# Ledger of designs, part 9: designed miniproteins, single chains, continued (4)

Each design is a single chain, and the fold is of that chain. pLDDT is the mean over its residues in the fold that is shown.

## One batch from the design tools (miniprotein)

Design m12284
Fold by ESMFold2-Fast:
Formats: C-alpha cells, sequence, structure tokens
Structure m12284 (fold): chain A 104 residues (1-104)
C-alpha cells in the first residue's frame, strides 16, 4: 500500500514536470526542444514500467500512448515541426494524467 502510493506520487510529480516543460518549450531553441523531447520519452518509459508494477492494465494503456507518441515525435522532428512536437507531447501528458486520476 505505502510503496504503491509512493510510486503513484512519483509518477504524478513527473507528469506535472513534463506538462511544465512543454509550456516552456516555445522559449527554447529547436535543438533544446529536441533534447527535452528525447529526455521526456526516456522518463516516460521508466514511468510505464513503474505503472505496470502497480497496475498492469494502466501500465499497458500508458505503454500504448508512449508507443504512438514516439512515432509521432519522430515524424514531427523529421519535418522540423516544433509546434506539432509540443502538441503531441502535451496530448500524451494529458492522456497519461487521466489514467493516473482514474487510479486516485
Amino acid sequence: SKEKVLKLVSIALQLVGMATDVELMPRLSPEQQREMAENMLRVAGDMVEMMKEIDEEAGEKMEEILRRTREEVEAALAAGDYERLREILAEAVEEMTKILKEMM
């Protein structure tokens, strides 16, 4: 119970951090936005694994969001479309946050 709560709080704090980072992205260079997106995807991978340890179904839902997000991010970066990059990341964070809220 306590360990599960601490993991959920950790995931919630990481999602809040990601939402804040996306809001700040328009003030960054294209190179910095790319690096931030890559770091967010790595952290999201760790969050998916943590969620699977708490709730396998919720973790699988987050994994599908992450899989789609990785493909869309790669396409946006290849096109040099940083507005779309931010939209994709914001939508992914919102979808993952909704999964968390359903567990709280």
Scores: mean pLDDT 89

Design m12285
Fold by ESMFold2-Fast:
Structure m12285 (fold): chain A 81 residues (1-81)
Amino acid sequence: SKIDEIAEKIQKKFQELLNTEDEEKQKQLKEEIKELIREGFKLKAKEVGVDPKIEEEHIEELVEALMEQLEELLEEYKKKK
């Protein structure tokens, strides 16, 4: 499934994000993860028969919420190292 492929890419990039101290690389990985999350939600909406355009505002809210959680998890992980 394309959604499964996107989920695997997100997991891989998140692992790279946890293992890098390069701020520029962290910024690039965060942006890539954000785009993959957005794409995943759009594909899921289409798969369940909902127009992604109707869900656009909700998808953006979910993307932003997940990115905030990702930032918090990254900070916690870096503190525990």
Scores: mean pLDDT 79

Design m12286
Fold by ESMFold2-Fast:
Structure m12286 (fold): chain A 64 residues (1-64)
Amino acid sequence: MSDAERGRAASLVGRALELSEATGEPFLVAADRVLAEEDARVGLSPAQRERIREMARAAEADIA
């Protein structure tokens, strides 16, 4: 697993947090929106999508 993949996942989780705070949507809903947008733009592998979901769930547990 590369440092670049971890950096991308962290960046997407950060965007999801900003979106959740701006819209009032639940964090995991915002995370799914951000993930879907990124997948549409760059084509994520199943492993990359699952890694980002794992990081989003971990971040949600820390802020809840």
Scores: mean pLDDT 74

Design m12287
Fold by ESMFold2-Fast:
Structure m12287 (fold): chain A 94 residues (1-94)
Amino acid sequence: DRKELLEEAAKLAEEGIDLLYKAYTENLPNRMDLIDQAAKLFREAAELARKAGDEEGAKLAEEAAELVYQPGSLPALQAIKLGKEAVERLKETL
């Protein structure tokens, strides 16, 4: 079901965004684990979006996943922005 795939993809991307906010706004000892989880969530969202036929949403989620490992606050902010754009695209396509 295309709608269920897009809803799950949006949910996973939103969870990834939340984990990135925690990783970069809180001084947590498990910061890298949160970044790893966010990357996995974005990649899973991209796979579900692609299965649903939303290649643009998939591309945005994949780009977010790639940026999470780059050092510095600017790549982190760009990853969050791309994640949000992926969520908006997926919800618009619903």
Scores: mean pLDDT 80

Design m12288
Fold by ESMFold2-Fast:
Structure m12288 (fold): chain A 80 residues (1-80)
Amino acid sequence: MEARELAYKEFYEEALKILGDENDAKEVTKLVADMAVSLAREKLGVEKPTLEQVREVIREHRDELLKKAIDYVKAKKEAS
């Protein structure tokens, strides 16, 4: 799964620094990948975005995607 590998390389260390937990940080990278693929589908009107298209969406929406994923994981963790 190339999009999730890309998100892991781009966001894992940053998410780990913010959340302090390896499993939560990995979940953030998966969520960022899933959101980026969804955004690329909507923005470009394609069913299967290329890795390059997903990378471009991540680059354009980096802070927004990371914040949304972190907020989601924090909310889930607090509910536990």
Scores: mean pLDDT 81

Design m12289
Fold by ESMFold2-Fast:
Structure m12289 (fold): chain A 107 residues (1-107)
Amino acid sequence: TDGRDIDLATGESLRIGESPKTDVMPARRDDLEEGLNNARKDNTSIIKDIEITEQPDSVVVRMVLEIIGSNGNREIREHETVLPKDNPLQQEGLEYVKSLKPGDKIK
């Protein structure tokens, strides 16, 4: 997606073929499994840390993943997903997440 800004100094509109500036995007998250699938599409991912925090209306899952590229390059990424308690489909995801431990590989 591209963004458009107006330069206040010149009055010209600037169209950039890049991801738009984000103030709204972090509030919406896909299912945990989609996040994991995206992380592993190109590389092998290893779980380094996993934290589950219960809130009144939701469960917050935070994972630290080590992504290993085909060239041996390593990258550490944090992934956070919010799972609403009122959705029965998310309960199966919670049981899966609770079965994961540091050192597990996601292929």
Scores: mean pLDDT 59

Design m12290
Fold by ESMFold2-Fast:
Formats: C-alpha cells, structure tokens, sequence
Structure m12290 (fold): chain A 70 residues (1-70)
C-alpha cells in the first residue's frame, strides 16, 4: 500500500514544471512517510487522485482512487 502510494506520488510530481518536480516529490514522499496506518495512506491516495485530476492526469487519478478504495 505505502510503496504504491509513493510510486503514484512520484508520478504526480513528474507532472509539475521541471523546477518544482524535486520539491513536489519531497513534499509528497514526506506526507506518505508520516502516515502510520493503511487508512492514512488511503486518505493520502484520495488526495493524490484529486491532485492528479486537477492537473489533467486522469489515468493517475484513477489509479490513486483504486488504491484509496482498497
């Protein structure tokens, strides 16, 4: 669960402008690593889905929603 969330977070960060990709990856990775339970990781996956949808990455949004509903 957490490993999949980290993978999706890295993919979401890659959709940011190049100058923000490293910062975005670090921020998302830190948030996921702070999650202590699967439920908290699922909540972050739901937030990743909303972020991906806002950036137009509908496929990433779908994958993140599937992880959140696990």
Amino acid sequence: LRERALELAERLAATLPAELQALGKAQLTAAINRAKTDAEVQKLAEQLAQGAESLGDLELAREARELAEE
Scores: mean pLDDT 76

Design m12291
Fold by ESMFold2-Fast:
Structure m12291 (fold): chain A 76 residues (1-76)
Amino acid sequence: TKEEALRQLDILEADLAGFLAQYSDKVSAAQKAELRAIVARGRERIEAAKSAEEANEALRETVGELLEKLKEILAD
């Protein structure tokens, strides 16, 4: 459901906040803003979804975008 997708995004957002707190010296303010923007856009997409399928696709794409951005930031 959309509610389940939003709860999963809330968990992801909390995990991201914890990560950014631990690695504050490794992630710039601009990079933190980019990561937060990805989560914010994902939330809007899930909330705008007309079905559970659309909500799940929005969540999946948001997770993928977030992981790719984190990989770029942490790529040695």
Scores: mean pLDDT 82

Design m12292
Fold by ESMFold2-Fast:
Structure m12292 (fold): chain A 69 residues (1-69)
Amino acid sequence: MEEDFEKIDELNRIVAELVRRGEVSPERAAELAKEKGFDEETIKLAESMARAVRNGLAHVAEQRAAAAR
């Protein structure tokens, strides 16, 4: 499972970079993972990570918008 750790580390970097740009999404993460040559299972992992992070960011943004209203 040593390669699994390396792949997870790369996925974390991809998601973190997308978060920094405000472009985090399952589609974006999946595209980058595919370009890296990851397996379908790993691509699904990238999608799940990005979706969870995007949901969290969207929730915070919605709360701020609602409060401003």
Scores: mean pLDDT 76

Design m12293
Fold by ESMFold2-Fast:
Structure m12293 (fold): chain A 68 residues (1-68)
Amino acid sequence: SREEAVAELRRLLEEFRQKYEKGELTMDDFLAMVRRAQELLAETADDPEARRIYAEFSRLAVEFAEKQ
C-alpha cells in the first residue's frame, strides 16, 4: 500500500542518516538506498509526506556525494 511505501521511505531515510552520521555509509549502500528511495517515491508521487521525506533524503545524498 502507499502507507507501507511511505513508512519504508521513512525507515530508509533514518537508516541512511544513521549510517552517514556514523561514517558507516559505503558507496554500495549509497547507490542501493538512492535507487530504493527513487522506487518508493515513484509509488507515492502524490503523497506530500513522501515528497517531504524524499527531499530530506535527497539533501543528505547530495551532501554525502559532495564529500567523496
Scores: mean pLDDT 83

Design m12294
Fold by ESMFold2-Fast:
Structure m12294 (fold): chain A 62 residues (1-62)
Amino acid sequence: DPLKANEDAAQAARLANEKGEPAIGKTVDAKDPTIITLEIYPKVVDEDGVPSYPFKVLKEEK
């Protein structure tokens, strides 16, 4: 559900801002379930007031 995904991302960013640490979201790759994609939400905001979300892909299970 896209609504839940967007809400989860917003909450992750909020928690990161409150704790002062990066929040991560886990997404299972549709092609290979052993590959987990992690999205990191930093407290960085562009000049336009848009938050920057660096995208990082990591393999959790070997």
Scores: mean pLDDT 54

Design m12295
Fold by ESMFold2-Fast:
Structure m12295 (fold): chain A 95 residues (1-95)
Amino acid sequence: SREERLELLLRLVELIVEAERALREGDEEKARELVRKALEVIGELLGLLDPADPLAQRVRELYRETQRLLEEGAPPEEILGRVSEAAGLLALHLG
């Protein structure tokens, strides 16, 4: 539903804001935990989108790239950048 998508998007934005706060405080471990949770929310949102939608395909590409960066131990700032890009695309889809 639209309400379900908006609720997940709000949760995603909250996780991004908290991850940015953790980075400002120098808590890299907390930031990585929060970006992992944000990635889970992106996965849930992707499950609610039409898989044939070009937007869903682009977000899925960002999702996979973000998973790879997280597994490779990339800087949390770079991982957050990818998560924020995906969130922005999802926000455009919802209006």
Scores: mean pLDDT 84

Design m12296
Fold by ESMFold2-Fast:
Structure m12296 (fold): chain A 65 residues (1-65)
Amino acid sequence: GNELLGRGYRLILEGIESGDEALIERGKELMKEAGLSDEEVEEIVRLAREDKEKAERLVLQKSLA
């Protein structure tokens, strides 16, 4: 659901900021539970590290689908 997607993204951001890979992995799990593919989740993680604004737009688009 949309709630899992938002929570997953939040955990990924917190993991990146704190250097906690376990939080990033937990966030990925929640995004996959929300219905995203492995490839979509890895793209979001990459964008969150490189271009947070683009990552946020992509998460929003996925939440509306």
Scores: mean pLDDT 84

Design m12297
Fold by ESMFold2-Fast:
Structure m12297 (fold): chain A 55 residues (1-55)
Amino acid sequence: ERIRRVLEYLVAHPDRDWTLDELAEIAGMSREEFEKEFRREVGMTPEELIARLRA
């Protein structure tokens, strides 16, 4: 659910300059916890997804 919230924000605002700290805050996790859980759920790092959305 927490990672799902982050995905909803990323999809809704793909052109926004998201930071890992900002996304971790939305998820209610530390940066390290968020990165690990996001990769587990999504299959890629948040940084990789953000880069793809910025392209």
Scores: mean pLDDT 78

Design m12298
Fold by ESMFold2-Fast:
Structure m12298 (fold): chain A 65 residues (1-65)
Amino acid sequence: MKLSEEEFEAIRELSNGQIKTREEAVKVLENIAKVLGITPEEALEFILEKGADAAQREALRALLG
């Protein structure tokens, strides 16, 4: 999986700076995908969509970091 600059920055922000490399971001997405039973690409779309909702950002931060 290859992340765009914008996708990587969004994941870094949602993790409160805990995810510092693209390799770490991909590994976290793969782990979330395994837990949810979806693909890593679907996990990325889910995180980016929920990250746009301020009420869900705190829940996502707990999951990511």
Scores: mean pLDDT 73

Design m12299
Fold by ESMFold2-Fast:
Structure m12299 (fold): chain A 84 residues (1-84)
Amino acid sequence: SAEALEEELLAEAERGGGRIPGERAAEMIREFLERQGGPEEGAALAEAARDVAARGGGRLDREQALELARAAGVAAAAVRARLA
């Protein structure tokens, strides 16, 4: 679920001293959306995560991770509507 993704991203941020490597966040988001049946949405949001990380020295902070988790939840809802 999107809530589980949010918890997982926050746990990674804690392990990284308040920051998540962009590639790790991108991987987690892509995997989540691929499981929802949205590989295109997963690829697009993974790229967005990399872009945000590039502006932050290769890492996302907690607030950026939460914003991306929420975007992944919205994308997952759109994927479910498309597949119904």
Scores: mean pLDDT 85

Design m12300
Fold by ESMFold2-Fast:
Structure m12300 (fold): chain A 70 residues (1-70)
Amino acid sequence: SSLEEKLKAAKKTLGLPDDTPVSEAIAKAKELIANAQAALPLVPQEAQRGIEKYTEALKVLEEAKKKGID
């Protein structure tokens, strides 16, 4: 399904294997977003790109979780 394709893309964005559980991938996305936010004062353009990518990945993962997908 299109959601399965988005999930694989989201996990790839996070540097995770496509068989990673959604719950574990959500935790990783939140960690990477927090790290990117902390880096904003030092590398603003790179950090902002990271925040955007990881936030988009997190939205896909949260949608899958709401639908009972792991």
Scores: mean pLDDT 85

Design m12301
Fold by ESMFold2-Fast:
Structure m12301 (fold): chain A 101 residues (1-101)
Amino acid sequence: GAVPRRVRLSPKEATVQAGGSVTFTAEVEAGDEPARVRVELYDPEGNLVASSEWAEVAAGERATLELTITVPSQPGTYYARVVAETAGGRAVSEPAKITVT
């Protein structure tokens, strides 16, 4: 299909110091369309608070990507997802729980 076939994120939980960085491994299988992939970090209210740079995955490609985010300076619980966008749509992973201390 036009949407990415597989989108997975690891680790599923991490603890990070305020203002520190986390590197995620994202697994993405692109379908018939090339995909752009990044990690997005959300607060408990669902606001986007941080993201990685976009990475490109070619049509038909299966990629394992290392994507780094800088967490906010405010301690708390956040949720990371890998997102993959194509011309045909957007796929997102299950969330990873990120505790900022």
Scores: mean pLDDT 84

Design m12302
Fold by ESMFold2-Fast:
Structure m12302 (fold): chain A 91 residues (1-91)
Amino acid sequence: DDTARVALFASRAEAAEGAPVEVTVRNVGPHPVDVVLRDQDGRVLAEARLAPGETLTVTLVLPAGEHTLTAVGTNAAGRTGEASVTVTVRA
């Protein structure tokens, strides 16, 4: 099985403006993946190579608004797995 699979978690779905949000990417597939975490505008927030079961945690302070974060993991076979999470930040 050469499938790339990632999971994405936020420490909270709603935050006050200025409050930190921890975002965790986990490689839940059988092979190492190169992970890119992006915001809704395509800005790269973090990059890491994750072995199976390994995690990347990033602490973000987001402006007021609705934020969709997307993690894409690519394995050596060129297969991709994707996960998204939405965080709402209130002013």
Scores: mean pLDDT 86

Design m12303
Fold by ESMFold2-Fast:
Structure m12303 (fold): chain A 78 residues (1-78)
Amino acid sequence: SAETQRTFQSVVLLLRAVGLVQEVFLYIKQGDIDRAEETLEEMKRLFEENRDLLTPEEAKRVEEMIREAEKKIEEAKK
């Protein structure tokens, strides 16, 4: 069904978002702030391009992940 297809697509998108946020944290640990910021911008673009695919709850989770990544980058800039 369309609902089942949408659910699988949203799960795939969420897994991609998790992968990108982990990549941001890895770059921060390596001291590569420029790459961390590039990866965060990629994550933001992915979210905006696929926002309609997500439920409000899923969208909120991705927004929270973006916010946490932004905060960690800001802290890393000192």
Scores: mean pLDDT 83

Design m12304
Fold by ESMFold2-Fast:
Structure m12304 (fold): chain A 56 residues (1-56)
Amino acid sequence: KKELAIKTLKEKYNAKDIKARELPDGTVVAAGIDENGNLVKVTVTPDGKIEVEILG
């Protein structure tokens, strides 16, 4: 769910400038900038699995 991706970015990564969208297949992708300036990407699959990727 979109809220789950946003919550993960805010609560676990203290991310700012969060953008989230839902794809036609039900996958949610969200991204934000953490406190250290890293881009953090959160993907929530249709079956509810969460994948997190931190980009420099």
Scores: mean pLDDT 81

Design m12305
Fold by ESMFold2-Fast:
Structure m12305 (fold): chain A 94 residues (1-94)
Amino acid sequence: MKEEEEKAKKEIEKLKEEIEKNKILPYTPVELIEILENSKDAKKKREAALQLGALGKDIPESIRKRAIELLEKLLSDKDVSVRAAAKLALKEIE
């Protein structure tokens, strides 16, 4: 998992840079929550977790608690890359 954590950290940093350049992320915060609640696809869950991590403290307060709850559940996911992404995203949000 250490290598996956390093990859997740770099991807979050890159996504933060793209947000600062006024680039639109592929999903809105609401869509990211929907992906984490409904998707069983490891790739989509990982991408959603990384994007939530990139938003960090800029996540709207109305969804921040729900985002944290969903990311905490992903810490127990079967996929190691999903667990790594959730761990790094929680560090950015908290």
Scores: mean pLDDT 78

Design m12306
Fold by ESMFold2-Fast:
Order: C-alpha cells, then structure tokens, then sequence
Structure m12306 (fold): chain A 67 residues (1-67)
C-alpha cells in the first residue's frame, strides 16, 4: 500500500494525473483487502499521508475508480 501511494505521488509530480489516480485507487483497494488490523491501519495511515501530498484532481479520480 505505502509503495503504491508513494508511486502515485511521483506520477502526480510528473503531471501524469491518470496514472497517479490509478495507483492511488489500487492502494485503496489493497488496503480494503487487508485482513490484519495492524496492516490495515498502516495502509490507512500511508493513504492519509499521501492524500496531503496529492492534487485534488488525482484524489477525485481515484475515488471514482474505487467506487
């Protein structure tokens, strides 16, 4: 999850909003599929941290992809 979130930030910085949104959506899905509470919390924390560094456009697109 953290690695996917970090990659999303890198693509967002490069201006590849579509790829960044796909990676962020994948990180959301990966976190939701985690059965271990500790791993799920770590994933949620990583996503929260990444959200602060990502553009609003990328976040909106990722949320649409997860829906």
Amino acid sequence: VKDLADQAIQYDKQGDNEKAAELLAQAYRETASLTDPQQRQQGADALQQASGQLSPEVRKKAEELVA
Scores: mean pLDDT 76

Design m12307
Fold by ESMFold2-Fast:
Parts: structure tokens; C-alpha cells; sequence
Structure m12307 (fold): chain A 102 residues (1-102)
């Protein structure tokens, strides 16, 4: 339950960072709760999403959707099904999601 609560809070904070462009606050949050590598990757993901949203094409919207699906499905698989640590799950999920945005 604690990991699921942290996961929900992470997604909420990510949404806030995307809407408000609060990258530094999001980085600090993820670093304290998850770890430094996860914070670097999560912040890179959010920055790329913000940049794609600034040029709102159908192609960019599709990339954001596909990356978001990869992020959520990878987090669910690693955290719930494979019972990996929060740090390992978040780090791997953001790595895979960033690859979709490239």
C-alpha cells in the first residue's frame, strides 16, 4: 500500500510539473522519495513532454500518448507483477518512456 501511495503521488506531482513547468520542484521530490538517477530520468521525461506539447502536432501528441502508456505499463509490471523496488521500477520505466519520445 505504501508503494502504491508513493506511485500515485509521483504521478500527481508529474502532472503538476507538466502543467506548471515546475521541473526543479519535481526533481527534488523524486530524488528524496525514489533516488537521484530516477529524479534525473523523470525530469528529462517531463522536460521532453513539455517541449513536445509546445509544438502541438498530431505526431507529437501520439508520441506523448505512447510514451505515457509505456511508462504506466512498465511501472505496473515492475512494481506490481515483478515486485521490484520503487527505485528500480521508476528508473527503468522512465528510461523506456524517454526512448519512445526520441
Amino acid sequence: SMDLEKFRELLEKMGEAIENNTLEEFYKYVKEVVGEEAAELATEFVKKVIELRENNTSENAKKILEASEVLLTTLEDLLVEKKKSLEEAVTEAFKKAIEVLE
Scores: mean pLDDT 83

Design m12308
Fold by ESMFold2-Fast:
Structure m12308 (fold): chain A 89 residues (1-89)
Amino acid sequence: MAEEIRRMIEEEAHPVEIVVRALERFGDYGAVGALLLRYALKDPEVTELVEKAEKKIREKDYEGARKYLAELARLAGASEEVIRALEEA
């Protein structure tokens, strides 16, 4: 998983796709649904974190990108295990 998430960040995958992949790996389908719904509804908190993550990815600040991806997972109601996995990828 960590290698897969790291690869997705390096390939500049969409932040929501990266977080969804981590959630799926942990079987947290409730958080997947919550994140996708909030993103589809253009939730300002989700939109802001996505933009911050994309900025860090463009800057090659992968540590900063992982922090915002983890916060996006937290907004979706993810467990601490998923959040930590994203921070440590």
Scores: mean pLDDT 84

Design m12309
Fold by ESMFold2-Fast:
Structure m12309 (fold): chain A 103 residues (1-103)
Amino acid sequence: SLEEREYAVKLARLLSLVSAMWFHVKYLEPTPETLAKLRQLGQQIIDTLKELGAPESKISQLQSLFNQTLQLWADKSPQVPSLMEQVISLVTQVLKELQKKYE
């Protein structure tokens, strides 16, 4: 169906954005330019999840985690990998809930 195709396209985009965000924090240094790019990637993830119908409570949690990730990455904190695991876990939970709605 068209609905299934739209879901698949947005899922592929979301996976690409999460992968880009993880690459960014793992392999790049925090500079004003890379921080701006990471903020843009986080916003695109949030926007895509909103389009998929993610609940506002989960969106608020993700926004908080992204803001913490940005701050701690700028500070070169060893907590960044743990925060990224929390981001991936929360995105995965939201996707599992959304997938049940499209079955």
Scores: mean pLDDT 82

Design m12310
Fold by ESMFold2-Fast:
Structure m12310 (fold): chain A 63 residues (1-63)
Amino acid sequence: SLENVIKDAVTTVLAENPEADLSTVLNEVIIKLKEQGYSSQMITEEAPLIIKVAKEKYLEQHG
């Protein structure tokens, strides 16, 4: 699912940069989604879901 892809991307970004702030994580998640073949249109349409899921996963790891 897209949610699992987003969560995996957040986990990977934080493993590579544990000190990354939320804005950095959100930017890197978008880059990783594009690398996995998600179109700019799909990313724009799903932006609220991407932000929500990425933020929830980030806060779970960082508080």
Scores: mean pLDDT 83

Design m12311
Fold by ESMFold2-Fast:
Structure m12311 (fold): chain A 77 residues (1-77)
Amino acid sequence: MEETIKRLVELGRELGETEDPKRQDEIVDRAIELLEEAGLDPSSLRRHREDRRKVILILTGAVLRLIGEQIDEELAK
């Protein structure tokens, strides 16, 4: 989980810094694989893959959800 969060954050940062459509597609494909491995639904990411803003929002939402699960576990002791 912590590794997945770090990978998603790095991909979101790289996506924000790139203007190369090919690199953007590679980043989105990697993000889809990470979401699937984490048990999250990548359908929104596939649907909006051409919209960089929406992809960043989707990745941010996924990161926040995973962080929320970690916080809940810590609070549950």
Scores: mean pLDDT 79

Design m12312
Fold by ESMFold2-Fast:
Structure m12312 (fold): chain A 90 residues (1-90)
Amino acid sequence: MEVLEALDRALELMKEPFDSVEEAKEAGKRAMDEIVELVKKLHPEITAQVESLALGFYNALDSARTVEEAREIGVTGFEALRAVIEQWLA
């Protein structure tokens, strides 16, 4: 599943070392944008739900004060989204 593969790539990306909080936030947001675009293209029926979750994810990332907080928010968010999408597409 292309969307689940993109989520797995996003999870690996968030485990990478980042030089700044802004770099980590930007990486997480770009990965989420890619996932949202794939969902719009491949699974339009769940797009509104994924967009709602993405908005919450962006807001959570913006609240991060350290690279560690941004990584934790990113990993937790992508793991939760992966589980929900896997269940919806089953």
Scores: mean pLDDT 85

Design m12313
Fold by ESMFold2-Fast:
Structure m12313 (fold): chain A 101 residues (1-101)
Amino acid sequence: SAEEKALERLFEALDGLEKKAGVDLSPLKELYEEALKHPDDEEVQKKLVEEMKAIAKEIKEKLEAIDPSKLTPDELKVLAMLLKLAGNEEAAQKVLEYLKK
C-alpha cells in the first residue's frame, strides 16, 4: 500500500504539472510503470532513466516556464526532478527552495 500510495501521489503531481504546463506527461507515467515491473534489472532501469531524460529535454522550455509559486510540494519535487533530467540543475535547485517557503 505504501508503494501504491507513493505512485498515486507521483501520478497526481504529474497530472497537476501537465495541466499547468500544457504538456503531455503520459509518456513519463508509462516509463514509471515499466520501471516498477523491473525493479531489480539495473540495465532496464538505466535505459528507462535515459528515456526519461530524453522526454524531459524535449519539454525543457515548457518546464522552465512553469511558475513554481503555483505548485504543490509534490509538484515542486517532480518539476525539480524533471529540470535536473533536462540538464538544468540550477533551475531544479531554485524550484526546491520553494519547499522551504
Scores: mean pLDDT 81

Design m12314
Fold by ESMFold2-Fast:
Structure m12314 (fold): chain A 90 residues (1-90)
Amino acid sequence: DAEREAAIARLLEALRAVQEAFRTGRYEEAFARIRAILPPELAAAVATLDPASRDDILRVGTGISSALVALLRGLPVEEAVARGVAAINS
């Protein structure tokens, strides 16, 4: 499914941006890049978070990972995105 494959690719790219942020310490720049990569619903959830907060940085990683796992488990893109949003908001 091209939609699922594209969503997986975007989430993997966003996870790489999170890893680069931890390596470089450029969290504000990484948050802006992640929001540009993510599906709109996940991007909106990330936009409510603070890149200066360690807890919020971890929430971004958790949200992306939750959505990715749901997609790899065969869930529809909209359901996977909703799970990612729920994880960020927890």
Scores: mean pLDDT 84

Design m12315
Fold by ESMFold2-Fast:
Structure m12315 (fold): chain A 79 residues (1-79)
Amino acid sequence: MTSLLDEEIARIEEEAAKIKDEEARKKVLELVQQARELVNQAREAAASGDWATASALLMQAAELVSQAIKELKEAKEKE
């Protein structure tokens, strides 16, 4: 789960760098940064054995990633 989410976050960051609209780029990067922070918190929770918290944080990170993908697609379509 975490490794796949990390890969998707990296891919979104690469695609965001291609966005010419500064505001759209910032919004996508903000969502991805928030998702990355949640993934890091989930990793710490998992390391301490708190799988319930880790799972909840990963779900929140996945939601932010989905929103970032939507924003990325909309930004690309407008360019």
Scores: mean pLDDT 81

Design m12316
Fold by ESMFold2-Fast:
Structure m12316 (fold): chain A 69 residues (1-69)
Amino acid sequence: MDAKELVEKARELFKEGKYGEAFRAIQEALDIDPDNPEAYRVLAELARSLGHDEIAEAFRKKAEEAQKK
């Protein structure tokens, strides 16, 4: 499973409310592609859904920086 497939899997898991499994899938995606902006966007949404607004903002900024590369 490549980084893109892992991000897609994480989005499906997030949609199902399986936040822990979605987080694990994104961690695996970032191990393959550390600058994947889509992975950081999913992390930002996960953090926000868990009430970690400061962490969510950090991930959103990371996604924007990765997208510029």
Scores: mean pLDDT 80

Design m12317
Fold by ESMFold2-Fast:
Structure m12317 (fold): chain A 75 residues (1-75)
Amino acid sequence: MDYSDFTPQQQQIVDSSTDYGTQLLQQGQSLSQAVSASADYATQQADDNGFSSDDKSNIVDAASDRVTDAWNQMR
């Protein structure tokens, strides 16, 4: 799913989760730690907002992919 296909609320969760994971990378955490923390944050935010399991999965995947992309750009 493209970022533009998400609702504004879902985009906010993806962005916040990506920012959190990227901040952990900047603090010297490993990619696996940053991705895991970002995914956990995205999952909690999606659950708190009552999104479906399919929407939650898409949000978590998008956040994880973006954290991975950020890590690759930092090399």
Scores: mean pLDDT 82

Design m12318
Fold by ESMFold2-Fast:
Structure m12318 (fold): chain A 86 residues (1-86)
Amino acid sequence: SAMERIRELDAAVERLADARRAGEVDEEAVARLAEVLGVSPATLRNASDEELREYEGRLQLLAAEFLELDAEEQAQLAKIRELIAA
């Protein structure tokens, strides 16, 4: 579901932020976020704090799109179930 994807992305963002505060790199979080953003893992590892804020903004926009698409999909599935039950 869109909510599961959003929770996974939020967790990855938090892990990335926590690692950076400790002066470390969470490679799993980097790989997951890089895949979703369509950038290389190296781009995220070398990102400035300003660039990371821009990426976080992009992830929030993607989360909003996931929720909208999930709502439309659920509405369509409800209509199909109604037709099958009739």
Scores: mean pLDDT 76

